Designed miniproteins, single chains, continued (4). Designs and how they scored, part 104

Each design is a single chain, and the fold is of that chain. pLDDT is the mean over its residues in the fold that is shown.

## One batch from the design tools (miniprotein)

Design m15604
Fold by ESMFold2-Fast:
Structure m15604 (fold): chain A 61 residues (1-61)
Amino acid sequence: SLQELLEKAIALAKELLKQGHSEEEVKKAIRDFALEQGLSEETAETIATLAVHQAKLELKA
């Protein structure tokens, strides 16, 4: 499901941010991940933006 994919994207974004990757590098990695899962470019960009935003919020908690 799209929800399950977003949850995995958030987890991946958190992992990459913890490893010291830049926000831009993480967004690209999540976008590529979403494209590999069969999503359109537009949806992949949306997922990448949402996942990085949510990952940053969760890492502050």
Scores: mean pLDDT 85

Design m15605
Fold by ESMFold2-Fast:
Formats: structure tokens, C-alpha cells, sequence
Structure m15605 (fold): chain A 63 residues (1-63)
């Protein structure tokens, strides 16, 4: 990652962790989970997919 991409990833980490917690809290409410994911620019078809996408993004940001 470039220095700029590393800074962006570091700044996103707390937001992604908070987002994951919000999605996990709403895992049984696809409509609400998808609205939360969409507000952060994440496209998904259901809560489980949104959670999986955020988890992958977190893993990449932590690497």
C-alpha cells in the first residue's frame, strides 16, 4: 500500500469496526443492516453479505 492508502486504511479501521458491530447487532434485520451498509458505500443483498464484506475490508486494513 502507498503511504496515502495506509493512512486511509488506518482512519477507516475504527469506522469499519463500529460498522461491523452495528451490522452484527442488526443481523436479523436485512432492511436496517443494508441501510447502514449503504450509508458507508457498501453494496450487499442481505445482512450476512454486508457483514462478510466489512470483515474482509477490516482484514485487509489490518494487514
Amino acid sequence: LSPVQRLVAARELPTLEALLEQLEANRDDDEKALAIARSHGISAENAAEAIERVRRRLANARA
Scores: mean pLDDT 75

Design m15606
Fold by ESMFold2-Fast:
Structure m15606 (fold): chain A 76 residues (1-76)
Amino acid sequence: SLSPEEKVTEFLQALADAIAKYGVDNREKILEETVKAGEELGIPRELAERVAQAMLDGDTDALSAALKEARKYLES
């Protein structure tokens, strides 16, 4: 089983892989793949979308806040 920190790493890796696969301009496809990866880890759709959007926008404050909320779903 993965720790919460390992699950965050897996989730962020899936987002990075989606960005590499589609390119940063393909936001819809990146959001869809990030949401799918998040759902497999127990992260709600809305929260996975917020993480992906913050990463694509370079909004480090929004990214930090969204990841903090996501960790609550990964604690168990």
Scores: mean pLDDT 85

Design m15607
Fold by ESMFold2-Fast:
Structure m15607 (fold): chain A 64 residues (1-64)
Amino acid sequence: KPLPVPPLSPDDTPLERARRMLRYLQAEGGIKLPRPLREDDTLEEVGEALDAAIKQYKERLKKK
């Protein structure tokens, strides 16, 4: 089953898209982040958090 994705705009930067995906996974997927997202986070920091969130979401799917 594909990972749930919020409606994304093609005009969004990679950083904005990553932040939107993280917030969506946190709100809808029940994923707990190691720390709250900050507006000054780099793409690398947001990308690492997103990778961790996706892994948590996949593990939840495996348990059911």
Scores: mean pLDDT 67

Design m15608
Fold by ESMFold2-Fast:
Structure m15608 (fold): chain A 77 residues (1-77)
Amino acid sequence: GSSLMRMVQEATRRAEEVREKLRKAGASDEDVREAADTAILATLRSGSSLMSGTGAEAREEEDKRVEEKIREIIEKT
């Protein structure tokens, strides 16, 4: 459905933003891939949780996980 395609597009956008941010920071290809995958999964989980009515808290938690992963990679690079 249209909603699924929008969720996939959002996941792709977030993953690309994370990839570019980490590449500029000098992160390894492996770390960039891991962070991008984390962003994709976080976006999909947030979308699923929003449909169940608990989405706001789940989205905040997943966003924090993505930001924490980015910070961790930048700190070790």
Scores: mean pLDDT 75

Design m15609
Fold by ESMFold2-Fast:
Structure m15609 (fold): chain A 97 residues (1-97)
Amino acid sequence: AQADFDAEVEAGVALIRAAVSLNAIKTLLKNKQYEEAIKAGKHALELIDRDIARLEEMLAQTTNPQAQAVIQQAIDDLRSYKEEIEKLLKEAEEMLK
């Protein structure tokens, strides 16, 4: 269905955004740009939370079991990205003390 396809596309785009954001934060930390890493990480977490909320809304409206599995996996993966970014933010904040 078009709605299921649109949800899978949004899930894929959300995962790409999270992966790109995580890589950018890691690069900033490697370069000792801690303040920039914190700003990027906070922005990334806000976007991930919005993406999770949107995907959860789409999951509730999806009746196709295969599409439900894809969306749920994306939500789980986004939560994993969130945890990793939160860890990196804590590390960056400790370096500024």
Scores: mean pLDDT 88

Design m15610
Fold by ESMFold2-Fast:
Structure m15610 (fold): chain A 99 residues (1-99)
Amino acid sequence: SEEIQAQIEAARARIPELAAEISATAGVALEDARITLEAFLQVVTELYLKQPGSIPALSPEELRRRLLEEMLKRAPSEEDQEKIRRTFEALLAYEEAQR
């Protein structure tokens, strides 16, 4: 879908801004926040563009839970899992504040 791909590209363009904000709020290094956000976007891209039939039935909360679960599964250590959790929570808080 061109619309979904455009949304993904728009999200990618905002990663430097989001990484700076999340680094400040979540207590993770700027580069770690950037890498985690890029990995989130990659998981979103995989779900929406490579497995389009799996997404339409998910609520926003279920989608967020699935994204977090996949990110934690790909994390090589408990320290990385904790950085992912903090980055994810800060991202959700930031997005909610911008609405």
Scores: mean pLDDT 73

Design m15611
Fold by ESMFold2-Fast:
Formats: C-alpha cells, sequence, structure tokens
Structure m15611 (fold): chain A 112 residues (1-112)
C-alpha cells in the first residue's frame, strides 16, 4: 500500500481534531469532495480558525509548493501536534518520490 493509503487507514476512525485535519488533507488530495467536506465541517465546528490554514496547506501540496506547505504545517504544530506534522511530511515526501523519508515519517506518525 502507498504511504497515503496507510495514513488514511491509520486515521479513518479518528475522533481527534488532528486526525480530522489529516483526513481533510488526504481526501482533498484524493479528490473525494464528499469526504473532504465532511471533515471540513468537523474542523470548522471544533476550531473554525483552522479551516483557512488547512485549505491553504492542501492547496500548497496540490500545487507542489512543498516548502510553503512544510512551513505552514510547522506553524500549525502548537494546535494540531507533532503527529500532524509527521503526517504532512510523509505525504509531501511520497509526492516528491522520496519514499525512504516518507516511510520514516509514517513510522514516526504511527509511533505517537
Amino acid sequence: SSILERLLAAVRDSTSLSGWAVLFILYTLLGDEEAMSRYWHRVYFDKPELVVPLTLLASYILEKRFEEALELARKLEPVLGKRFVYAVKAIIYELQGKLEKAEEYLEKFLAE
């Protein structure tokens, strides 16, 4: 399975804000508008201030603006935690074809 598929499986049943944020990003990248909208609403009703940064983060990833995506993920760490940053790094490294780094950050995500 891809890193994205393994992350999706790991967070699918999440009830945490950080899990919903990861699911929002993953479903945005997969083009699943119904699932993306569902997790957008969950984030909005818990912390509405996160919706714009998370949408921007997903847009940066889709546009391959990976350095801006990583910088934004670091700024969100105080709210969403270190595990969220590991998930974003795993996603970005897989999309860059840096599979060894993607695996490293997936393992860090799963160990938290």
Scores: mean pLDDT 88

Design m15612
Fold by ESMFold2-Fast:
Structure m15612 (fold): chain A 95 residues (1-95)
Amino acid sequence: ASEELIDARSKLLQKLKELGLSKKVLIVCSDENALSFESDIDLIKKLASKIEHVIILGNPKQQELLTKFCEELGIPAYKASSVEEAIKILEELKS
């Protein structure tokens, strides 16, 4: 992952903690690496019964595939083009 992706994850983890959503919302930050995509799929499968929402940051093609996968599992999924958009989604989910 890039430095930008690491920074994004750090900011989003802090916001999840502040809002008390760490056990209800999964945030996936995917890059173009196939292993990253596979691990995101496995994580969503593992947590599917325990999470209420998924926020997807990363490559637009991977966002489409991950969103469709979440829909097949019956989990609401949201695409975010930036950390700021992801934070806005988290704040809306807290409300």
Scores: mean pLDDT 76

Design m15613
Fold by ESMFold2-Fast:
Structure m15613 (fold): chain A 54 residues (1-54)
Amino acid sequence: SQEDIERLRARLDAAIQRHGDYLSKTLPPEEAQALVDDMQRHRDAVLAEAERQA
C-alpha cells in the first residue's frame, strides 16, 4: 500500500541520515558524500520496485 511505501521511505531515510552522520565523522567529506549518494540511489531503486509491485 502507499502507506507501507511511505513508512519504508521514512525508515530508509532515517537509516541513511544516521549512516551519513557516522561516515562524515570518519571519512573525508567527498568520500562520505559519495557513499551517501550511493545509499540514496539504492533507496530510490528499492522504493521504485515496491511501487511497481503494489
Scores: mean pLDDT 85

Design m15614
Fold by ESMFold2-Fast:
Structure m15614 (fold): chain A 93 residues (1-93)
Amino acid sequence: ILSYMQQLQQIAQDAEDKGLYTTMLQSKDTLIRITREVAKFVGKDVIPGKEIETTQQMLSTMSPDQQRAFDQRMKPFIDKSLSSIQSTARAES
């Protein structure tokens, strides 16, 4: 999860630097969405602008079994989101 969120943050920053605003917004929306899904799972609030830090803190409250279950559940969503973002970036380039 965290490695994918770091990848999304990097994609958002690179997109902003290149003026690919749709790609940047899509990447940021995906980061927020992942953080909200983790927050729902652990019953915590989301802090805007600290998505990775908030997610990391929430993941640290999960047992190893809960972390594995959540990773498996989220993997298809993350893979689909990354593919969609990459497609948008190519279209904007």
Scores: mean pLDDT 73

Design m15615
Fold by ESMFold2-Fast:
Structure m15615 (fold): chain A 118 residues (1-118)
Amino acid sequence: SLEELLEEIEQRREEALAALEEEGASPLERAEVLLLYSAAEMLVLSLLGRYEELDKLYEETRRQLDELLEQAEREGEVSVSQIVAEHLRLIGAYVTASLSSEEVRRQELEKLLREIEA
């Protein structure tokens, strides 16, 4: 079910981000994983009609992404254009979850789940 899938994505996101932090992964690697899991979770929330939770997840993800990209910039890992690209990627995920057809949202979810399983 989509509810069970949501719980699985949330748990795996928490575990993946905690593991990366423990391993001392770069802020950019942590940002990429954050975006991947958050995009999938946004699509599941949208398909469930849980739009208030979708909006909250977008706001929380944006805050975490800002923190990670600021750290990456301080460490000299990222250019301004890369920071803009990562923010556009998050906005794109939110727009897809909020405004795209159910067919597009399901196709994108299947694609992201394959990336998570790889």
Scores: mean pLDDT 88

Design m15616
Fold by ESMFold2-Fast:
Structure m15616 (fold): chain A 100 residues (1-100)
Amino acid sequence: STPVTPEQLLERAREILASLPGVVEQLKGEDLEELRKQLEDTIKNGSPTNQALARGLLKALGKDDDKEQVGALAEGYEEALRILGAPEEVIELFREAAEK
């Protein structure tokens, strides 16, 4: 198997970040009460990585601004990637997105 390079991980991270506005748009079409309940259940019972992602998504649902929603999702990814032991440059990319 070909080893995953830091450059390939950064490219994949950029693709995920570029997709987050699309996730925000998808959320606008949903009944968010059931989704919120599922996220709360994931935060209590899920894996550490899934808990981090669920916290980010739940925080995003509490925001009305698209930029703030993307930032909350990026914060969830930063925490999840840190739990997984991802390279610092990948974690920093999501941290920068979360701070904007």
Scores: mean pLDDT 79

Design m15617
Fold by ESMFold2-Fast:
Structure m15617 (fold): chain A 70 residues (1-70)
Amino acid sequence: SEEEKEEKLREAIEQMSATIKELLAQGKLDEATDLMETMGRLNMKLAKGEISVEEFVEELQKAIAKAKAA
């Protein structure tokens, strides 16, 4: 449903913000910057209609996982 899509989008954005804050607190500036740049790129692609909301969420989750592994 539309509500489920909006909820997943909200959760993904909140998790991204939390992860960036955690990386900054740990002094992992390069990882935090890389994650922020990925967020910016994905936002531009979504705004241009190059990716769906579902693809945006999936790519955010992949970026978060990669950042946490570093």
Scores: mean pLDDT 83

Design m15618
Fold by ESMFold2-Fast:
Structure m15618 (fold): chain A 69 residues (1-69)
Amino acid sequence: SEEELLERFRELVKLAEEEIKRLKEKGEDVKKVFETYRKALRALMERNKVPESVRRETEKLLEEVEKKL
């Protein structure tokens, strides 16, 4: 379902955010790590032909993570 897809992508973004936060606290450059996660999530969304609503919400979550880098 659309709700299940959205929840899965929310979980994936949250896992990426947690990893990025951990690496940032260690003084690592997280920009490349973020770009790797963003590319992977975009590829996953394309592969699964997710509805535009799920894509838009996932992209908004990714933008919020990027602002915290």
Scores: mean pLDDT 85

Design m15619
Fold by ESMFold2-Fast:
Structure m15619 (fold): chain A 91 residues (1-91)
Amino acid sequence: MEAASRALPSGSAQHTFKNTSPERMVVEFTIESAEGTAREVAVVGPGETKSFTLRLSRSQTVTGTVIARIRKDGKLVEETLEAPPVDVQAA
């Protein structure tokens, strides 16, 4: 599993998740900002990449997490990936 964070020139933060497993995952993106917390849930297929983008009203640092959930051996397994802080510049 791979997670990445970046700032977009549009004044947005983007969190990206790539499912490197052979199974579907349910992924929860959380972006924490001075403007509040934004969340999105996505289903990510094998080898698929999904992104969550949050537009911000001003320049600021954002943080967040990506929580990936997969069923293994009849059990639900959860992995939390920390997103490094990203400085977003307002457009």
Scores: mean pLDDT 80

Design m15620
Fold by ESMFold2-Fast:
Structure m15620 (fold): chain A 100 residues (1-100)
Amino acid sequence: WEEIKEWIEREYEKVKKYISKPTKEELLLALEVLTRALEAGSVEVLEEEVERVVREKGIFRERLVAALYEVVKRVEELIKKNPSISPLEALEILRKELLD
């Protein structure tokens, strides 16, 4: 989680000045990407999933990075409120909130 979080924070710093608030669809794509990266435990999988989603969905990379950053912030907030929740469990909570 820490390496995945650090990669996203670093990439977000490059784009933050140009990006508006992410849409629900962009947040759902970011949740899918983060879930796969966390299940694999790999920053390399994170990078591959970002490039795959950009290619397949035609979303701007900068938009997806901003959505990933927003999801990371929401995960960290959930863990802060309940430290027994894993990052993967926090992603499931956020997905349910976005789908309802």
Scores: mean pLDDT 79

Design m15621
Fold by ESMFold2-Fast:
Structure m15621 (fold): chain A 89 residues (1-89)
Amino acid sequence: MPLPFPATKAGVNATLTVTLKPGADVNEVKEAVEKAVSSVEGVLRVTAGVADATTINVGVEAEDREAVEKAAKAASSVPGVESVEVTIS
């Protein structure tokens, strides 16, 4: 679909760097984080990948920064998550 006007709210890209607690199952936490983040209103796409045994990188495409903030909070509330760092592109 062609872009008729300059976007006012289209396409904020962010990366969430999720650090896991010791002993957490990285694959289980990855699935839980994907579900939590994708349930946030204004999140358009979520792609999660295992970076290390204790680190998951979550790519988020959202409608606005507020949706990115809510996604980060949702990810941080998942059992087994130690911390979440947000990088907005």
Scores: mean pLDDT 78

Design m15622
Fold by ESMFold2-Fast:
Structure m15622 (fold): chain A 101 residues (1-101)
Amino acid sequence: MTKEEKLKKALGYLGKAIIDAVKGKPVSEKIREEIRKYLGAEEIPKTVREMADLIEEEALKNGDRKSFIKVSGLDFLYTMSLHFKMSVETVEKLIKKILES
């Protein structure tokens, strides 16, 4: 698996983490462990912000502009969901659009 493929997997799990958070439920340990595994991180990320930060740092280290743009978009969407009332369905559609771009 390439560095780009690992980042793509981590981004997919970040999307799932955001959906869990918007639903008002804690992000599953499975999702947090998968992100740690794909990024090779020492510690399991605890929050959506920490997960986004780890993906952003890895994308920057690798010069992966596409993954950097996607994580920035997901982090912005998560921030918007905290400040504005967004439906789960709207968030899921926007996550899918960001990940497929």
Scores: mean pLDDT 87

Design m15623
Fold by ESMFold2-Fast:
Structure m15623 (fold): chain A 64 residues (1-64)
Amino acid sequence: MMSVEELLQKFYQEVLTSSREEQEELLKKTIEEIKSMPLSDEEKQEAIENAKAILRIVLRRKEE
């Protein structure tokens, strides 16, 4: 069973240890997973924005 919170936490952990190319593919995969979840349109949009924010934060901190 995968909740939005679990999916985003897993995404965060995966992108921390991934290359830039892998991070972009992980984001795409995570967005597709969110879209397939039984959520409202608003909840899906919020989750997608949260995934994008996680990636941007990780990329900025990793690059420094």
Scores: mean pLDDT 78

Design m15624
Fold by ESMFold2-Fast:
Structure m15624 (fold): chain A 130 residues (1-130)
Amino acid sequence: MAPRVLVYDADLELRSRVAKIAREQGFEVDTVSPSHPEDVLRAMAAAADAIVIVVRPSRADQEAAFRVMELAREVAPEKPIFVLIDESNPFRDEVIERARELGATGVYVFNEENFEEVVRKVFDELKSLL
C-alpha cells in the first residue's frame, strides 16, 4: 500500500501544492485545515503514516498548527512529523524551537523560490523512514 501522509495548512493553495508534490512522489494524501474539528484531526493523524504541518505567519495559525501537532503526538507518538515554515514568518525562531520541543522529526524553512525543492526533500526523507 502507498504510505499515507496527512498535510496540514491554513492556506488552501499552499496545502494543494504540498499535496500535489507528495502524490507525485507516490504518497496517498489526506489534507486538513483549521476548520476541521479536533476529533477529526485526531482520527486523521492516527490513520496517517506521517504528518506534514505548514505553519503560516500569524499567531492564530501558529497556535492552530501546534494544536494539530499536539493532537498527533497524543494519538501517534512514534510517527514522523515534519514542520514547514515560511521564511517571511516573523516568529520563525520561536516556531522552530516549539516544533523541536514537540518532537518534530524535521523542521524546514522555505521561500517561494525554494518551495518545491524543500517540499520534495521532506518527502524523500519520509520515504527513507517509512
Scores: mean pLDDT 82

Design m15625
Fold by ESMFold2-Fast:
Structure m15625 (fold): chain A 99 residues (1-99)
Amino acid sequence: SAEEKAKEALEKAEEALLEAARVILKHSDDVPAAIATALAVIGYIIEAELSDSLEEKAELLKKAIELLEEYLREHIDVPEARAALKKAREAVEEALELA
C-alpha cells in the first residue's frame, strides 16, 4: 500500500507538471522558449517513467520542476503555473516520505 501510494503521488506530480507547462504555453509571449521548456519537461517525465527506482523518478521530476520555476523567473510569472509547480513539489516529497 505504501509503494502504491508513492506511485500515485508521483503520477500527481507528473499531472501537475503537465498542467504548469500548458499554462506557461498559453500565457507566454516567448513561444519558442516556452515550447523548448515544455519539451524538456516531457523528456524528464518520460525518463522518470523508465527509471528503476522511486528516488531516480523523484530526482528527474524535481529537475522538471526547477526548469519550469526558472522559466517563470526569466520570462513570465504566471501564478496558476506557480501553484501547479507547488503541487508537483509537494507530491514528489510525499512519494519520497512513503518510500
Scores: mean pLDDT 85

Design m15626
Fold by ESMFold2-Fast:
Structure m15626 (fold): chain A 140 residues (1-140)
Amino acid sequence: KPTPEQALEDVRRVLEKIAPYLTPEQLALAQRIVEVLEEMVKLARTPEEKDIVVQLAYVVIAALELVKRASQLDLSNPSELIWLQLQVRFLLDEFRRVLAEVREKGSPELYEKALEAMQLVVELIRKAFPEIDVPDVELP
């Protein structure tokens, strides 16, 4: 099972690999997400909190890989647009699941950082894909 520090390293590695596919504004958002994850790694004390940080880091990796992958999509093709919308929905559902777990098992400070990370990921997705409807995430 990866440590929070290992999961954070994986996020940084993925960001370096996908950076050429990002606009300057998208890269700045991705860098802010990494900074929030760094703070969460410092805040995590219990095994449950450490597991939450690992889970959230891999949700962030999935979001970054989706942004890179979707740079290859023809969004004028209805099937590719529908696929992207479904992937965004599944990603936000997984983020909501992790937020619910943070709210139940984590500290209030860890919850605030997890919420900030989710808001930054949603903004990154909206800037990367203005053609898709990103639903409002109902917070747990």
Scores: mean pLDDT 84

Design m15627
Fold by ESMFold2-Fast:
Structure m15627 (fold): chain A 94 residues (1-94)
Amino acid sequence: SHMEKLEKEIEKEIKESLKRMLVYLIVQHLAKGDEEAAKELIEKLKEMGVEEKEILEMIAETAERLAELYEKEGRLELAEKYRKIAEEYRKKLE
């Protein structure tokens, strides 16, 4: 019915928001050098049915966005860390 369609759309938006939040946490852990925590969150995304290529693309894109934001704020050391993460994950897609 109309309500069931609305509920499915809301569930889809919640899942997409959760994916973006988990990717943000992965990138934050990678920037801190917390490789094991990042790996556990990547495995969680895979268990949720997210394809590995999509996970790698989202990590690279999120890291690129954070690098640009920190560069604009003058936080150049943080920008460089996120840029390196983005480059590493882009290379994994090749």
Scores: mean pLDDT 87

Design m15628
Fold by ESMFold2-Fast:
Parts: C-alpha cells; sequence; structure tokens
Structure m15628 (fold): chain A 83 residues (1-83)
C-alpha cells in the first residue's frame, strides 16, 4: 500500500512481539535486528514473506531493498525540509 512511503518505525512493544515471532520461525538474530530497524509496514511484508517460506537469501535482499528505501525517504525528507 501507499502507506509504505509514510510508515512509522516499529514501537518498542511491536519490536519485542516481532522478535519473538521471528525467533519462532528460526530467523537468525542478525536478520532479526535488521528487520526490527524497518518500518511497521515493511516489517509486516517481511512477516508475509517468511510465512510464504521465502529463503533466507531472498529475505536478506528484501530487507536490503527496504533499508535503501528508508534511506531514500530520509534523504528526500531532509531535502524537502531545506529551503
Amino acid sequence: GRKALTSEPLSEEEKEELREYLKKKGVPEELIDDILSLSEVQAAMIKRLIDKGVSLEELKEKIKTYKKFEEWLAARRARLAAE
């Protein structure tokens, strides 16, 4: 959805719930930390991919893409805030 462009980061409570979910799914701790750094919407998309049985390598690439998108959004917001 279009909410990905303006999605908020996960709350601390949501991060704890997601961490427990990912551990139950056998996701490595390194990837869990990366996923928890994503927005709420992007984290939900990662959960859906895990439920579909996507490989850890494909998850890493998706996380990388989402992190780049968040970096792009942050840079764009900074540019728009500059006069």
Scores: mean pLDDT 73

Design m15629
Fold by ESMFold2-Fast:
Structure m15629 (fold): chain A 74 residues (1-74)
Amino acid sequence: SAEMEKNLEIIERARKALEELAKKHNLSEDVIKEIEEKVEKLRREVIEKNYSVQETEAMALRVWMEANDLIKKE
């Protein structure tokens, strides 16, 4: 569906943004793995539970905020 395609695009944009954030801050391998796990969990839930675009955007923002909190603790 068009909505599912849009949701996957949102997740892919978030993944790329987080990858660049990790490179910029020279994050540890453990932190990078934690962030990658959060992104894959989100992708799986969006597909399996048929999240709306709004729900997908909200969850992607939450993952982004959690990643920034991990960086601030460094």
Scores: mean pLDDT 84

Design m15630
Fold by ESMFold2-Fast:
Structure m15630 (fold): chain A 99 residues (1-99)
Amino acid sequence: SMSEEARKAIEKALEILEEAVREAERAGMDPVDVGMARITIGVLKTIMRTSPLTPELAIESIDLAISVLDRLASKAGPELREFLEKKKEELKELREKVK
């Protein structure tokens, strides 16, 4: 169903975002930048529990996750930046599947 596909897409976006935050923490990124990313993860988890799951919500959730990765990548060293850009491309591919 469309709601099951939307759920899977949001769950995949959360998995990618959580992995990216763990790698950012491991790389020693600024705790403020990492903290902002973790707040976004919490917001997305709350939205997923409290909102009807629609393709539009899945797209908005993926776009928010891409924005967080973009912000982290802009402040990251070269190795972490490459990792975050790859994760951003995975989110863009996920977005195309939901459309």
Scores: mean pLDDT 86

Design m15631
Fold by ESMFold2-Fast:
Structure m15631 (fold): chain A 65 residues (1-65)
Amino acid sequence: GAEFLRRFLKALTGKEFSLEDVQALMDAVAEAAGVDKENLTFSDVVRLLNVADLKGILDDFLAKA
C-alpha cells in the first residue's frame, strides 16, 4: 500500500513524504501507465518510475517534495 511505498521513497531519496503525496504519485503513475490502481504492485511502481515517460512525473514530484 501507500505506507510501504512512502517508506521506500524515504529510503531511496532521504526525503519524507506524506501518505497523501504518495497516493497522488501512485495515481499519476497508474494513469500515465494506463493500468488500474488496484493492479499496481510495489515492483510495478518501481519499474515504471524508471521508464522515460514516467520519469518526468517522478522528477516533478521530487521537485515539489
Scores: mean pLDDT 66

Design m15632
Fold by ESMFold2-Fast:
Structure m15632 (fold): chain A 61 residues (1-61)
Amino acid sequence: TPSVVELTLELHRLYLALTDPAVREEVARRVLEIQREHGDDGEAMAAALRALRDEVRRLLA
């Protein structure tokens, strides 16, 4: 299972591949919201970051 650090780095890599500024802003906002909401729960944070990663990967396909 990817760590929070690994997921954050992968999301950053995917973020750089996005060409639409509105989509980039939304992804950045959602990452911040996940960190704010789940800062004290590493497993919940990892699950939310994985879900966002999979969503961004689908946008780039």
Scores: mean pLDDT 83

Design m15633
Fold by ESMFold2-Fast:
Structure m15633 (fold): chain A 80 residues (1-80)
Amino acid sequence: MEEFIERLKKEVEELIKNATSMEQLAEGVEKLLRDFIKEAEEKGFSREEINLAIATAVKTLLDAGVPQEVVDAVVRRVFD
């Protein structure tokens, strides 16, 4: 799981670096998190482990200065 979380964190950081707008970043993160959840479930990770990984991605976005409202909207769309 640690290696998997580190990979997700790196992919989020690459999206932050390469996104040309906040809208593009939000769309990219939503897709990344959806793809991550699917892959993690296929690999047999628990719901709790998946939630921890997503929490790490959320922290990475907030630490990079992405507004809380944008992060919350993305997370809500992924789990809705």
Scores: mean pLDDT 81

Design m15634
Fold by ESMFold2-Fast:
Structure m15634 (fold): chain A 80 residues (1-80)
Amino acid sequence: SKENIEKAEKIIKEIEDITKKLKEGKITPEEAAEKLRELHKEFIEVAENLSDEEREKLEKKYNEVAEKAQKELEALKDKE
């Protein structure tokens, strides 16, 4: 449904916003990791209500933004 597509797109945007805040030092790596885990769970639940075609497209976008967020988290873990 359109509602589930919009929810998935909102989750993707929230991951991008978290990554930006993490780069700007506005959120800790620990807080970012927790929020990303919650958004991942929410994305899985929303994706169950999508068509196979829409799921494939949105999962690809999700994976791209999640990978960028993970790389930023890993870069910051080396700072004691």
Scores: mean pLDDT 83

Design m15635
Fold by ESMFold2-Fast:
Structure m15635 (fold): chain A 97 residues (1-97)
Amino acid sequence: SSPVLEKIKKKLLDIDPTLTNQIIDCLKSKYSLKSEEDAIITILRYLSTRVLKPPPDPNSPEFLKDLLLWDGGLKDADKYKDKIITDLQELYTTYCL
């Protein structure tokens, strides 16, 4: 697996492990996503639409590298923790309930 995706997964789990795992399981079961990595990318795409700074282009070949330099949301997770939790709760409520 990608070292960048593992860092992102760890940041999401550090924010809210229960909610993060519920969303991953939901995306894999209800939306037939092939892998945990696909679920994490889907979560990032959702968060990208809702964070204050524009995220890297998810269709770029450099997307995963650029995520390490992205200074909105997950890079500054402690600063944006409450917003990220709210956005993850909305993702779960909209797509999993």
Scores: mean pLDDT 72

Design m15636
Fold by ESMFold2-Fast:
Structure m15636 (fold): chain A 96 residues (1-96)
Amino acid sequence: EAEELLRRAMEAAREGNLLEALRAVERAAELASPEELREMALRLLDEVRNVLLVLTLAQALAERGDAEGLEELARHAEELGMEVTAASLRQMVEEL
């Protein structure tokens, strides 16, 4: 279910339909477990590299108090050269 929404979000993002991608990501975040949220956010970093979609899932992780998930995302974003995204994710951890 959350996996189907993630696939829709990635396809919409590739088509340039960012509003549809964002809505799909927001719905996936509502349905997903914390572990599923981490997995989805990591896949968005690897495959789409869209900052807005990643930060949307990161906000859901923050609302659930998942500091470890946010740190993992920040490290992965940094490894991909997305330094601004990594800094934003680390700031979210600081604010928990």
Scores: mean pLDDT 80

